# Designed miniproteins, single chains, continued (3), part 35

Each design is a single chain, and the fold is of that chain. pLDDT is the mean over its residues in the fold that is shown.

## One batch from the design tools (miniprotein)

Design m9187
Fold by ESMFold2-Fast:
Structure m9187 (fold): chain A 98 residues (1-98)
Amino acid sequence: KVVRADTPEEAAELLRKAAENVGQKIRVTEEKKVDPNITQKTEIEGTVLKPGEVRGDEVGIAVKGKITNSDGTVEEGVYPVVVRADSKDKVTVELELP
């Protein structure tokens, strides 16, 4: 079953679940406004590699897979994913659950 979160609060909750389920497939898309005329979009897709870090409203995990940067470049590796429940940025998380 694939579960989707489209708000930072729900995304942080899904990352907490992912942190407890290493090996799950995950996709994270973040749209961050870096200035008034520039929106930076980043997409990370792959497998949850290790348990996440939880600090108050912030949840972090490591994902082994690929990152698609705002300029369209694609790189493979291990990428940190951090979501804050109180974020002003648009964050979407798709997690494959058992």
Scores: mean pLDDT 74

Design m9188
Fold by ESMFold2-Fast:
Structure m9188 (fold): chain A 107 residues (1-107)
Amino acid sequence: SVEEVKRFLDEALKKIEEILKNSKDPYEALKEVFKIVREFLDKVQEMLEKATPEEKQEIVDLAREALKKIRDLVVEYLKKQGNEELAEFVKSYFDELIKQLEEYAKK
């Protein structure tokens, strides 16, 4: 349901913010963030397979918004750590995921 996606989005964002705030190692932080992102995308895919056309659009929009927020949080964290090159690669990775979700909503 859309409600489940919203709840999972809020939980994922809070976990990611906590990881980035408390991590002393950017590599371990990214590993944990990518694990949460994978779990989120798996849940989104499961819900999309069961959704009506109207629900699919809403779920894709919510997932896209979440990925953009996660991208921005992680990129900003890496820039503050002085790792500009890694920030660029992570931005590219999330931009590709967002593009794939947008294609899911379109014929």
Scores: mean pLDDT 82

Design m9189
Fold by ESMFold2-Fast:
Structure m9189 (fold): chain A 57 residues (1-57)
Amino acid sequence: MQQQVRQLLVQASQSPVPVARQIIDQIIARFPQITRQDLLDDMLANGLITPAQAARI
């Protein structure tokens, strides 16, 4: 994962749901080969969010 994307995912994990969604949407808009599911899977694999939190974002 790109270092910039990693930093944004950490920020998203610490943000309220609406802000987390906005950050993820900005990453996808900038990196169109990355899906929303890919980002959520990376966050889950790294322990940044729980499965319940991933369902809400």
Scores: mean pLDDT 79

Design m9190
Fold by ESMFold2-Fast:
Structure m9190 (fold): chain A 89 residues (1-89)
Amino acid sequence: MKKKILEAYERSKEMSIEEAEEKIGTLSEEEQEELRLAVLVPETVEERAKKVYEFLSKLEDIDVIAAVFKLLEEAGLEEIVEKVIELVK
């Protein structure tokens, strides 16, 4: 899993916002809600990063994982992305 998340992070750097939105659109409504709650509900960046990491660990498609990183960075949530990468290293 850790290698897959690191590969997805590198892939996210080459991904457009439009491509990322299309990939996130392949998630179920339940998966999209789980991601939303992981980002919005925890009180600290560290807790958000742990919840996002747990969510990403369930995903099979590396491009979908990359899309999550791309959209989080576009939303100004780079700290969550950085903390997820710290958890993986």
Scores: mean pLDDT 83

Design m9191
Fold by ESMFold2-Fast:
Structure m9191 (fold): chain A 130 residues (1-130)
Amino acid sequence: MVEVRVASGEELPEVAALLHAVDLARGSPRPLTEEEFRELVRQGGRVVVAREDGRVIGAVLLVPLSPDTARVARIAVDPAYRRRGIGSRLLRYAAELARELGYRRIEAVVDPSNERAAALLRRAGFEVHY
């Protein structure tokens, strides 16, 4: 069963590896490095993970943009676990976390074909950019 929650400090290296691997698989010319990931977390970034069988299978990196606004900087789901709604669960949790942290707005850049993720964020009262 998939569990979605805030990442522990011990999970951060596994999250960094997943985000980097997904960037590489998507053909990103600048995959997120572990050093860049750790710096974003140090600057107030928050990490939400999806876990199954003791392993990180998905993650969202949420970064502060201003006192009132957070941004989804990265979202990744292990390719073997895609099409199980994990990305949507991660985005929903990130939106709820942003609200708990006092943010009024969350920005996400989503693929125009991912209308479900955009609709989920808009229903939570957050701005979505294509």
Scores: mean pLDDT 80

Design m9192
Fold by ESMFold2-Fast:
Structure m9192 (fold): chain A 107 residues (1-107)
Amino acid sequence: DPRFEVMRQRLLAIAEKDKIVTPEQVEEGLELLRRGVETNDAELVKEGMRLLGFTEFVEAIENSKAAPDASALALGRTLLGLELTPEERAIFPNAVSPEELYKLLTR
């Protein structure tokens, strides 16, 4: 998937530059994101995001009043370049494009 590979390369470049996460954490985090999205498992998506260095963002989602599991799944799908479900689109109809989300998460 070209979108997945672009995102993977961006996260690997950020990991190398900022040294906040290792390349191994990026690969494992992306695998957990993919598996969580495929199995509709929000906890796997959150674990993947934590490995990618997005721990504070995951905490903000979990403290949100707005459907934290659906929010985690929507963000995981967005990071993977996948289409959101109708329920996820209802939560994030105008929230963030994948490119804007990458900018927000790569602080």
Scores: mean pLDDT 69

Design m9193
Fold by ESMFold2-Fast:
Structure m9193 (fold): chain A 68 residues (1-68)
Amino acid sequence: MSPRQRLMQAVNELQDVKDQGIKEGLSPEDIIKRLDETYDRVSPTLSPQDQAALSTYTQSLKDEVLRK
């Protein structure tokens, strides 16, 4: 799998975690915990540059959850 495909897969997985948590009626705190756990699991498979991009994206998802 290419680095671009790995990053896109990680982005999609984080988005799915957020969307699934909202659909299940989880608290913002529980959704944030799942996002952190997913980031920690997938980020080591990425380059440092892609890890930084994914970290920024994860923070954006957390902000969206908290603003609802």
Scores: mean pLDDT 83

Design m9194
Fold by ESMFold2-Fast:
Structure m9194 (fold): chain A 117 residues (1-117)
Amino acid sequence: HMEEKLKEIASKLLSPDPEERVEAAREFTRIAKENPELAKPLVPYLVQLLSDPDPEVRRAAAEAIANLTEKSPEVAELIKKYGGLEQLEKLLTDPDPAVREAARRALEAIRKNYPEL
């Protein structure tokens, strides 16, 4: 049952519709708060969305990463492994101010849980 739910979310994170990608990132945030271990396999998909052409998708992905990192410190290592730290730092100069703020919060959450990163 949970495997089917994770597949649904992964599929929506890869959807050609940016609205579905935003909804999937928000659903990921909900799962991350309830079941951090189940959300970890989706971290590579969230990191990919940090480079999405749609600013709402980039913002939602950064917010999801921040929430997951606050609930699971081990997620900071996965974000680093998949290049998320470099992508979040690039988003600090994103043309959209909401994306910049979301990236700042995500980086603060990572540094709080892993100050050596």
Scores: mean pLDDT 80

Design m9195
Fold by ESMFold2-Fast:
Structure m9195 (fold): chain A 101 residues (1-101)
Amino acid sequence: MTPVQKETITLFRGIAALSELYVAKKMIESGDESRIPLVVAMLESATKDAIDIAKELNVPQEVIDKIKELGKKAIEAVKNKDRDEALKTIDELIELLKSII
């Protein structure tokens, strides 16, 4: 068994999580408040996947904690209809996840 196979699967999962974050960002940018429950579900899913990926890649605990913090902050901002804070926090989470994969 080669480490390369595990790394490839982890990379594809990372790309999937990034795709969820970009779709969530687009839904927030649309201003359609009826999509808030869907956006929250997507952010919860993407944040969980990002944490699992970071753990599999043996990323430092400080970075894992930052993913958790940004995910929670983005979800809270979406629930509070704070569009600017939600978009800013999602962008920070996207850049952090890109730096890992």
Scores: mean pLDDT 82

Design m9196
Fold by ESMFold2-Fast:
Structure m9196 (fold): chain A 65 residues (1-65)
Amino acid sequence: DSPLKQVRDYIEELIKKYGKDKLNLTQEKLKEVSDAVNKLKQQNPNLPQSELDKFYAQKLLELLR
């Protein structure tokens, strides 16, 4: 529903279709993003999913630079 969720889902589809290595995404960097999102959720359990999706999308896009 969120445009940022669509961006996240699109990036995940690109990774799935073309492979993580081809996009210069290491498992370590992807884990770092996942851990940061999980930490944010644990510290702020009442945060809307849209804010978590926004944070995830921004962090993932930074790794694709």
Scores: mean pLDDT 69

Design m9197
Fold by ESMFold2-Fast:
Structure m9197 (fold): chain A 70 residues (1-70)
Amino acid sequence: GATKKLSELPYGQRLSLFAAQQLLEADPSSVTQQHVNALNEALQLAPEVEEFSGKQEQLQAKLEDLKSKL
């Protein structure tokens, strides 16, 4: 299907994607289940979102990294 822009997504999904982008740029001071949930949702949404369509590998790698630190 056609990709969507980040601005076209529901508020909750936009929050997850913003959180995931921050996690790609810097590790949190402590890893929580909320961080893992945000990355997992972002990974599911990434193929359908223009700004994230090329970031699936980065999101998957960060998800695995943060899961190992729980």
Scores: mean pLDDT 80

Design m9198
Fold by ESMFold2-Fast:
Formats: sequence, C-alpha cells, structure tokens
Structure m9198 (fold): chain A 73 residues (1-73)
Amino acid sequence: SNRAQAEAAYQQGLELLKQKRYEEAAEQFKRAIDLDPDSLEAVRARYYLRELALKAEKEGRLDLAKKIRELLE
C-alpha cells in the first residue's frame, strides 16, 4: 500500500540522516511525501526537509539547499 511504502521511505530517510547522507535522505523524505501526502509521515518528512535545507545552507552546500527547497514546492 502507499502508506506502507511511505512509512518505509520515511524510515529509510531517517537512517540516511544518521549516516549523514543528506541528499539521499532528502530524496527518501520526498518519496514519503509523494506516496502519502496527507500522512503524519509526510508532515514529519516536510519538517526534516526544511531542517536539511537549513543545515546544507549553514555548511555552505548551497546547491543542495536549493535542491531540497525545490522538493518542498
């Protein structure tokens, strides 16, 4: 189901964050949003995408920050 796939994508995003694989984490959070946009996982994934964009900007990774902000549109 889309919900089960969204939850799996969200959990994969969290694991990638732990590994500091930020671009891949952002892609998984976006997948969770796209699969089930009205879910609690989607709300949390949007929160993490905003946090990742801010972190990328603070680290001078401006192209990554821009890419992540575009995923939120």
Scores: mean pLDDT 88

Design m9199
Fold by ESMFold2-Fast:
Structure m9199 (fold): chain A 99 residues (1-99)
Amino acid sequence: PELPDEALQLLHMRISSAMGLGDPREGLTRRLVTSAAAHLLLGDEESAREFLRIAVRIAGVETTLREAEEVAKGLRSIGYDEAAEKLLELTREVAEEAE
């Protein structure tokens, strides 16, 4: 079963919007973490982990954890509290694997 690409794009857009007006959306690390969050919302934990591993490899542990906290805040603002918590847990696990 394939995930609906349209739903992924809509979730990515909604999460990015929830981070507020004026937030820098151009950062590659933020895009990767937002994509991980969108995949988690659709139940694709494996793809979410892959995006987080790429983020850690490119930007390092500290930057990726900071961006994950920002995206998690966005998720909570739109009512996705469980997904926000899971995103932070997966980001910590991936960060520990990289160190």
Scores: mean pLDDT 74

Design m9200
Fold by ESMFold2-Fast:
Structure m9200 (fold): chain A 94 residues (1-94)
Amino acid sequence: SKLEKAYEIVKKAMEKAIELFREAGLEDDVQELRKLYEETMKKLEEAIKNKDFDKARDIIDSALGRLTQMALRHGLEEALRLIQEARDEIDKIY
């Protein structure tokens, strides 16, 4: 249940981030972020199947870290707040 909750937090955050980058007209970043989203969700599904809490955390931290760097490059304040909120929710699970 904790892993399923972490999955939903990350999924929601990344989907909203894709929307924010699209609204900002950052098409190249949207394509990069969509690829990161697909790879991240697939890896998380595998970690959930294996009940691997440590691996799931590493996947999440890596993805949110990459997303933070993308948002920082363009000064996307709303995306940075969204990512921080997701991190805070994940910290409450772990």
Scores: mean pLDDT 88

Design m9201
Fold by ESMFold2-Fast:
Structure m9201 (fold): chain A 103 residues (1-103)
Amino acid sequence: GRLEVHVAPSAAEADALLARIAAEAERAGLDPSRATALYDAADRPIAVVDGEAALMEALMDEMAAAMEAGADSTAEAFLRALERLGIRLPPEVLDHLREQAAR
């Protein structure tokens, strides 16, 4: 399965993205709960992530490991997890995540 990452500049946009992904998944006969939103320490959305359950579990485990290893933010933990799992994202999404990690 592929991991899709959507930039969400606001909580309202993150909620709208989650609702859209859930509706599209239901119509396709897929798991409508497969997507999740990632938030920073100030409860600001970083990204909405959509992927198969096994890949999402692996991503969350690697993010937790990155936080334990001293990642300073959720965005930094997410970037480390993506690198460790060999997941390639579009340059525009990576640039956004790097800006979030530099906060």
Scores: mean pLDDT 79

Design m9202
Fold by ESMFold2-Fast:
Structure m9202 (fold): chain A 99 residues (1-99)
Amino acid sequence: DAKARAQQEYDAAKARLGESESGDKLVAALDTARDGDAEAIRAAADTVVQLVLEEGSAEAARAGARAFRAIAVVTPHSRAALGASAALETAAMLLEEKA
């Protein structure tokens, strides 16, 4: 079941982000995105990108990308969620170039 797999991937990515320095804020942003509209998804994505760039963690950025890709499976606003995932994958690449 694609939805069950997406939920498992979301839960795993969310757990990994919760271990980050800004974990509470990252988890809150993901919960807002999962239950929100397209505007809420974009606002949450901006927050997650900012926090992972400030932390300097490419691994956290990739976890965020996986979480938004999982959200895209279950949300009617899949385009916004996929855009968020792509932005976080770009953030991860930029962070690795600086390491």
Scores: mean pLDDT 85

Design m9203
Fold by ESMFold2-Fast:
Structure m9203 (fold): chain A 99 residues (1-99)
Amino acid sequence: MEYEELLKKLEEAGKEAEKNKDNEKEKILILSKAYAEVLRYLGQEKVAEAVEEAGKALAQGKLEEAKEIWESVPEEEKEAAKKALKELFEKIQKVKEEK
């Protein structure tokens, strides 16, 4: 996936979440799918799957199931995903500063 295509998908997801701001369940689904796509782009497949599945559970009001899904992800995988996301956001900030 191209970096520009990923940014466009994130922008579209953000706009769609804004349109659904009064529908918490739909907003959770939109945002969790967007984050899962970003994580897959970064090679963080296990965390991406957990985010998407936890998002579906939260949208259904199944808070305990969502928590169990997230806690099932190894801490090493979570830390790798967090670092990859931080590096991606730092690159996005640098591009904005160059404009």
Scores: mean pLDDT 75

Design m9204
Fold by ESMFold2-Fast:
Structure m9204 (fold): chain A 112 residues (1-112)
Amino acid sequence: SKEKIEEALKKMEELAKSVKSVEELLKLANSKEVNRLHQLYLAFKFFDKDGDGKMSAAELKEGFDTLGWPLSDEEVKEIIKRADKDGDGVISEEELKSFLTKEEYEEELTSG
């Protein structure tokens, strides 16, 4: 559903923002945040099982299922279509972070 897709995108956005926050907090040596940020970093890295900096539809589906947010194939495809500007059917770590951070990325129907 569209609502479920939006929730999943929000969780990905939180993970992407947390990865950036880890760098800043590590500079401050804030031990209290380290464990929580490590969990978020590990969760984000969990999506990239290949370790190549790219996430396929299957990897995203598995990741969200493990986090307790099971997605259908259609819902995963919608997420990929929104983040995957090159049309490869996979999302690079850079593309995902850019998509979640950029405000110019608007709701557009990608025509084939």
Scores: mean pLDDT 58

Design m9205
Fold by ESMFold2-Fast:
Structure m9205 (fold): chain A 85 residues (1-85)
Amino acid sequence: MYVTVVVEFTIPADSVAVGVAMIYAAAHGGSAEVVELPDGTARITLRLPVPREKAEEVAEKVEEWLKKQGATDIKVEVLEEPVEL
């Protein structure tokens, strides 16, 4: 069964991590929402469909990677809900 890992974070809008995160979401059949803020940052919400058994691992790896990229205000949630595409 698939679950949805929802990751929200703030990062500079020109960061390479924005493009990488969007490509990652698309490659996994997920979605990405990008809202550019007036201060030159972007608030990004990723919804990643992953196998339930991998959800915690994916959440931890994505959060760790985002912290290394300088992302702030990181929220990670695992939802036992199917992704509606």
Scores: mean pLDDT 78

Design m9206
Fold by ESMFold2-Fast:
Structure m9206 (fold): chain A 55 residues (1-55)
Amino acid sequence: SSMEQLQRQYNNNVILSDENYEKSKKAVPTVKKQPTHGGQFNAGLTARQKKGEEE
């Protein structure tokens, strides 16, 4: 019983933390990702294709 209550409290703490995280996310803008592969030319190719095929 006591063990279950402690576990429940721990779980509640995680949920509360999650809600706080969501609030923080709303206030703070999202950070954009960085390129991982294909050198610099790969990034250029993607941007160019987007510019050309932006339908």
Scores: mean pLDDT 55

Design m9207
Fold by ESMFold2-Fast:
Structure m9207 (fold): chain A 56 residues (1-56)
Amino acid sequence: SAEVEELKKEGEELDREGVRALVVDGDEARVQELSARAKEIREKIASLDPEAAKKL
């Protein structure tokens, strides 16, 4: 579904920003914020499409 595809893209973007925040910026608070937000996105995907969530 389009909604699941959008959530997957958002999650991937957050994961990339998290790596940058951790490795490049050393911003621990932002890493925690991005991780919490990524978890919410994965939970939404699991609620909408459990099969898609298993492939994350």
Scores: mean pLDDT 78

Design m9208
Fold by ESMFold2-Fast:
Structure m9208 (fold): chain A 61 residues (1-61)
Amino acid sequence: SPLEQTRERVARMSLDEQRALLRELVAQLQALRAAGAPQSQIDTVHAQIDLVSERIEELGR
């Protein structure tokens, strides 16, 4: 699943790489909303953003 792939990628990333991924996911979410993408696809990217954001916060402690 996209979430499992994101979790695997994030586990191997530095904090700076995770911040870069978060910026990419936010841009992707904005593009999907602008294009009127299916809600399921928007929800998937939201879940990826939440996962990466939580990991960044955890590592920043």
Scores: mean pLDDT 84

Design m9209
Fold by ESMFold2-Fast:
Structure m9209 (fold): chain A 75 residues (1-75)
Amino acid sequence: ELPDFSKLTPEQKKKLNELFEEYLRLVQEAIDTGKLTKEEVVERLRKMAEEIAKGLTPEQREIFLKVVEEFEKKL
């Protein structure tokens, strides 16, 4: 189900880990405050993934987009 992360550079893997950390942070904020909707969490993650995807190959961009899609499924 998860994409092949071996196609990412070490720098891109670090950015992927930052995206995962942001996902956990937003989920925790939503639980603690009740102020964030599922839609708002997804929008913030997509914006972050789009920024990371700038200058990436189509294959690498697809990896980041699939990660956001998997986060959406779990929210």
Scores: mean pLDDT 74

Design m9210
Fold by ESMFold2-Fast:
Structure m9210 (fold): chain A 74 residues (1-74)
Amino acid sequence: ELRERVERLAEEVLELAREQGLVDEEGVERFRELVEEMVRRSPEAALRFLEGELLLLKQNKEEIKEVLKNPIRA
C-alpha cells in the first residue's frame, strides 16, 4: 500500500545516493527521519517528494546532494 510504496521508493533513493557517494551515515539517518516525518503528516506528499528525488538522482547527482543536505518540503 502507500506506506510500503514510500518505503520501497525511499530505499531506492538511498541506495542510489550511497552508491554514488552522495550521502554518508549521518545523511542517511537524516533522510530516513525526514521521510518518516513526511509520511506521518502526509503519505501522498512523501511519495511526491521521493519521486522527485529519484528523478534528480538519475539526472543530476549534484542536485540530489543539495536536497539531502537541505531537504525540500512540498
Scores: mean pLDDT 72

Design m9211
Fold by ESMFold2-Fast:
Structure m9211 (fold): chain A 59 residues (1-59)
Amino acid sequence: ASAVLQEVLAYAEELVAQGRLAEAAEVLRNSAKFFEMLGRHDDAAQLRARAEEVEALLA
């Protein structure tokens, strides 16, 4: 994975650790759209999958 992908995932996990689940999901969704626009479909899919996992934790 790219350095940018790893930084996005690390930042989202920090937000999750802080209980900031909605913000983490937003970061992951927005980053997935960015990677999709770059033609990086596999990276975008990974970010969307993680966003869905985080969203499932929201009440």
Scores: mean pLDDT 84

Design m9212
Fold by ESMFold2-Fast:
Structure m9212 (fold): chain A 84 residues (1-84)
Amino acid sequence: SEAEKKEEAKKLAEELEKTARELEEAGVRRVLAGADPAAVGAEVQAKLQELAEKAKEELKEKYGVEFPEDMSAAELLNAIKSLI
C-alpha cells in the first residue's frame, strides 16, 4: 500500500541520514587528528556520492521512485525527507 511504501521510504531515509552523518563525523575526527582537510573532504564526498547512487537504485527498484542522475547525496537525502 501507499502508506507501507511511505513508512519503508522513511526508514531508508533515516538509515541514509545516519550513515551520512557517521561518514562526515569520521572525516571531522580524522582532520582533528592531523589529516589533510582537502583530501579527507574529497574522500568523504566520494563515499557520500556512492551512498546516494546505491540509494537511488534501491528506491527505483523497490519503490518505483526516480531521481536525477546529477543529484548530490545531500540533495537526494533532502528530497527523500521531503517525500515523507
Scores: mean pLDDT 76

Design m9213
Fold by ESMFold2-Fast:
Structure m9213 (fold): chain A 87 residues (1-87)
Amino acid sequence: SMEEKEKELEEILEKMEELVAKLKATTDPEEARRILEEIEKLLKEMLELVKQMEAQGIEPSMRMVQLLFRAIALLVEAWLHTRRLER
């Protein structure tokens, strides 16, 4: 169902938020890079779920679009923090 797919995306987003919090707490550039790679994998998982829904003729809800935009914002935040630690 659409509600189940929205919940799946929300669960992935929650994992991303936890990883961003861990990334922002580290002072180790290598650890930050590893966390960033995990965040990137989670975003790819979200995008693949949406792609699979579209392939099945299910249109993404506005809620799903909002969750994807939040995930992209989290990735950008994680990337900027990692880049600052590598300077």
Scores: mean pLDDT 87

Design m9214
Fold by ESMFold2-Fast:
Structure m9214 (fold): chain A 71 residues (1-71)
Amino acid sequence: GPALNEALRREFAERLGARLGLDPERILAMLRQRKSAAEIAEELGVDPARLSREAREIERELLRQYLAQTS
C-alpha cells in the first residue's frame, strides 16, 4: 500500500544518500516528483553512470529483503 511504498522510497533514498554523500531528504523529494535518474544526477551534480550503478545495487538489496518478507 502507499505506506509501504513510501517506506521503501525512504529506505532507498537513505541508502543512496549514504553511498553518494548526499542529503537523503533531497533525494526523497526528487523521487516523489518522479524525476528520472538523469535529472536527479544533473540536479545533484553526480555522474549519471555512478548514480545508475549505486541505484541498481540498492534496488537489488531492497528486492531481496522484500521477497524474504513476502515468502
Scores: mean pLDDT 79

Design m9215
Fold by ESMFold2-Fast:
Structure m9215 (fold): chain A 79 residues (1-79)
Amino acid sequence: MTKEQRQQNLQESKQLSEEARKIGEEMLKGSREEMLRRAQELIDQYRAQAAASTPEQAQLYLGRAGMIQRELERVLEKL
């Protein structure tokens, strides 16, 4: 192969890899939406328990909600 043909092949391979990544991101979108929904459900559940509890117990439930929220934000930051 000429150096130019090799460079062209590498460019085409990179474009195909980028297209594959875009398709992968679209496929993961559904799974991510389900994960986000489940995480939000857990956060809402702990916050609801906090609202129905004594002030001391509320701190524990809010702490749990905060931990899930932080993990969710960490996952979103990596995208």
Scores: mean pLDDT 70

Design m9216
Fold by ESMFold2-Fast:
Structure m9216 (fold): chain A 113 residues (1-113)
Amino acid sequence: SLEEYKKKVKELVEKYLKEIEKAIKEKDLEKALELWKEMMEELLKLAEEAKKNLDELEFKKFAQYLVGLVLEAYDRLLELAKKTLSEEEYEKFKKELVEIFNEFMEKLEKLLK
């Protein structure tokens, strides 16, 4: 069901966010980026599964929900990074987060049609 896939994406995002936030606080930016990339890969697998099991409209609603949660996670991670990192570390981290997100969006867009 749509509700079960929404629950799965929320639980997956919450799990990865806790670990990424911990890595940022520890200033282990390599690990934070690795976890962000891994989260995107797991979300893409979940989206591929959802596309097979949901109708077209339900899948569209699922994809919108997934993107919304990822953007909320992005904002939350950047606010933490801004408080925790130097200006140079923050700008580099932000750039790499965006690059990973853009690669994820290209792959997700291919699933939408």
Scores: mean pLDDT 89

Design m9217
Fold by ESMFold2-Fast:
Structure m9217 (fold): chain A 110 residues (1-110)
Amino acid sequence: HMEERLAAGTEKLRAELQQQVDDLRAAGWSDEEIAESLANIARTFADVAEKRGLPEAAELFRKASEAARQGKIDEAITNLARGASVALLEAGIDPSELTLGEVFARLQEL
């Protein structure tokens, strides 16, 4: 069940993050601006995960930040979604039941 919840949460969050990126592009954001925003979010969550003793989530968030800095937006989104899902499941929270905003709020409280 954990692997199924991880896969479901990761796919849902990845799709929601992709939609947010698509919406930002439609609003006139450059890929460089989007990548910088993703890198900053991922770095913040990596720091929180590290402080909470969540090494797997912290590593995924670091990979997301690094991918974003290299302009690899799709890779950044995938690693950010997986890191968020891992962190929330470790806290006993099902990420598939949350909106993207709720996911970000819960990650800041970890």
Scores: mean pLDDT 86

Design m9218
Fold by ESMFold2-Fast:
Structure m9218 (fold): chain A 107 residues (1-107)
Amino acid sequence: MKKKLEEEFRKLAAKIVEALRESLEKAREEADKLIEWAEKVPDEEIREKMLRLAISYRFLIVALENAGDHEKAKKAIEELAKELIEKLKRPEIVEEQKKEILSRLNG
């Protein structure tokens, strides 16, 4: 079972990477689908791991959508973090991924 869940996750993550070559809007849609899929995973440990990666991709996409304006990118990341906390009720995971992406933008 675990290997099949990891394989499915890799396929969904690959769709985000493929979508990034076409448009950021498509990449955003695929990342949102990955978050919804991860939330439905019954194994808590796997669910948390998949949610961390899915949320990481979603923050990366919003940073790319605002590339060239660091202040606008930071505001967009903060607003997305609030939205994801409200929707997922997983503030620790969302805050961890927010700090990671903001650290990379400040570097």
Scores: mean pLDDT 80

Design m9219
Fold by ESMFold2-Fast:
Structure m9219 (fold): chain A 110 residues (1-110)
Amino acid sequence: MEIKLPEAPFLNPSDSKEERAKKMIEQVRKELEVAREWLKELEADPRAPQEDLEKIRELVEEAERKAKEAEKALKEGKYEEAIKLAQEAKLKLVEAFDAIIETQAKIEKE
């Protein structure tokens, strides 16, 4: 699986800054849910290295924090800040997914 920077959310050039922020935050929330489900599966496997699990948890927690900050900025009408925070959350999720894939590969090969 080739993981590069995630494709930008499906942004229409006609979308307002508010609509772009909402779409980005929604996608980050969906990706957070997927990352949490994968982390839970890895935590259930006793072969998963504790150091790798801790690293993934930290990345997911940072993404969650940035997603909450983005939601707060959106509620305050700070749409550009919300977009930037959602992008930062997405970058942390990319790092988390990379770490999840590497951890799964270690488990499968010993």
Scores: mean pLDDT 81

